Designed miniproteins, single chains. Designs and how they scored, part 115

Each design is a single chain, and the fold is of that chain. pLDDT is the mean over its residues in the fold that is shown.

## One batch from the design tools (miniprotein)

Design m3995
Fold by ESMFold2-Fast:
Structure m3995 (fold): chain A 69 residues (1-69)
Amino acid sequence: MSAEEYFQKALEKYEKGDLTGAAIYFGKALQLDPKDLKLWEAFRKFLEEIGAPESALRDLEGLKQEALS
């Protein structure tokens, strides 16, 4: 699957109320394109928009720091 397909899967999970599934698929998209800053921004905006818990935002920051270091 492409990063775009994983992003679409994340949105599908969100529509079903599966926030954990959404985060997992967004993570997979970032694993394919870890240097795509636009994808990191989209993931962060998505998590903020859906009211994700602080733990999810902390996980995102950890993954971003590792991918960009």
Scores: mean pLDDT 78

Design m3996
Fold by ESMFold2-Fast:
Structure m3996 (fold): chain A 81 residues (1-81)
Amino acid sequence: TAAYALGEIKDPKAVPALVKLLEHSDENVQNAAFYALLEISKVAPEVVKPELEKLTKHSNEEVAKKAKGLLDLIDAIEAKP
């Protein structure tokens, strides 16, 4: 499925494309991009976080909310003492 295919993308170079997929109308595509970005953030949070911060200002409230939620989750994972 598209969800599994996107979940295999763990390359930081895919971040701009995955961020664009968070704007997709298909919820399965959005969720797959969400989890792919989460996995990449475990390796390269410095690449993922700035792109998500830009997306939190998006005119589409659902897109902005997903970007904010993903940033909060990444921050919670990174905030290991």
Scores: mean pLDDT 73

Design m3997
Fold by ESMFold2-Fast:
Structure m3997 (fold): chain A 77 residues (1-77)
Amino acid sequence: RKEAISYLKEALRAAREGDGDTAISHLDKAIQELLKINRPEDAEAIRYVQEAKRAVGAGDYDSAIEYLEKALKILEK
């Protein structure tokens, strides 16, 4: 869980810098870690991370940042 949060913070930083490749790399690592832990309470956070990845792929960094902030709010509680 702490590793996933770390990857999401790195993805958020990359998205703010417009670095889509770095953002996607960190988002994939975060999704992998969250799915490996398989906590039901993390399902909504995983959905937000997947939406952030789609937004980055579309060049929509503003939406990606919003989704990542929502995912982090769930995971840091």
Scores: mean pLDDT 83

Design m3998
Fold by ESMFold2-Fast:
Structure m3998 (fold): chain A 94 residues (1-94)
Amino acid sequence: ELEEEFEELVKLIKTLVDFITNVHPNATVEDITTILQNTELHQALKLSNDETQYLSQLILQYRENPKELARKLKEEDPELAQRLYETLKRGLSD
């Protein structure tokens, strides 16, 4: 993947993490899961329960390091990383 695409993914993930942290600063995995399920991201990404739990876990673990979150997501679930990138890019730009 081109460095520019990766940096864009990192920025999109940072925006998502910042949103979640601002809504619930002390969010648990359960809290993040609930936030995701109640956003347009749940519908747009067609997240399964397992994918929502996995993404919530990554956000909690790497919220202070969005670059590592992006790397981990791309390594463990490149399909979900691509879906997230495309969905957030559309959702943030319109």
Scores: mean pLDDT 77

Design m3999
Fold by ESMFold2-Fast:
Structure m3999 (fold): chain A 61 residues (1-61)
Amino acid sequence: SAIDELVAEATARLKAAVAAGDEQAALQTLGDLHRRLRAAGASPEEVRALLSRLIAEVEAF
């Protein structure tokens, strides 16, 4: 789905930003994902759940 593709792209970008120590790029990636998920029709609750899971996944790697 479009939402799954957006999350996959953002996960890769966020992992790269975190590995580089680039806090600005990490914040920009999260903000861009939030906007794109909302544009794709995700509810505020779905966006919060997806962002929380993404952050937890990136922190665990």
Scores: mean pLDDT 83

Design m4000
Fold by ESMFold2-Fast:
Structure m4000 (fold): chain A 97 residues (1-97)
Amino acid sequence: MQLSREQLRVSLDVASKISAIGIQEDVRWGLKDQAKATVQSAKDTALSLPLSPAERARIEALAAAALEAIDAGDAEALYRYVLEMLTLVNEVRLRER
């Protein structure tokens, strides 16, 4: 009854790209506070998962970098940091299924 790991990975990858694009567009439209709130929410959700110390440190670093990219108006850097953070979260979720 569970999707295969490969099918789940593809589904989660698509969802992560859509989420990263959405946050990037919020910044492009000047909705920086909304973008920050979304990044903070994603970070809080990620940190609620059973993470290793290294995974936790990476999530915290990527979220901090994403928030700095929002302040700088760097939509391309923001997309990369958010996508990397969500990709790590997806690997943890696939491990815990």
Scores: mean pLDDT 82

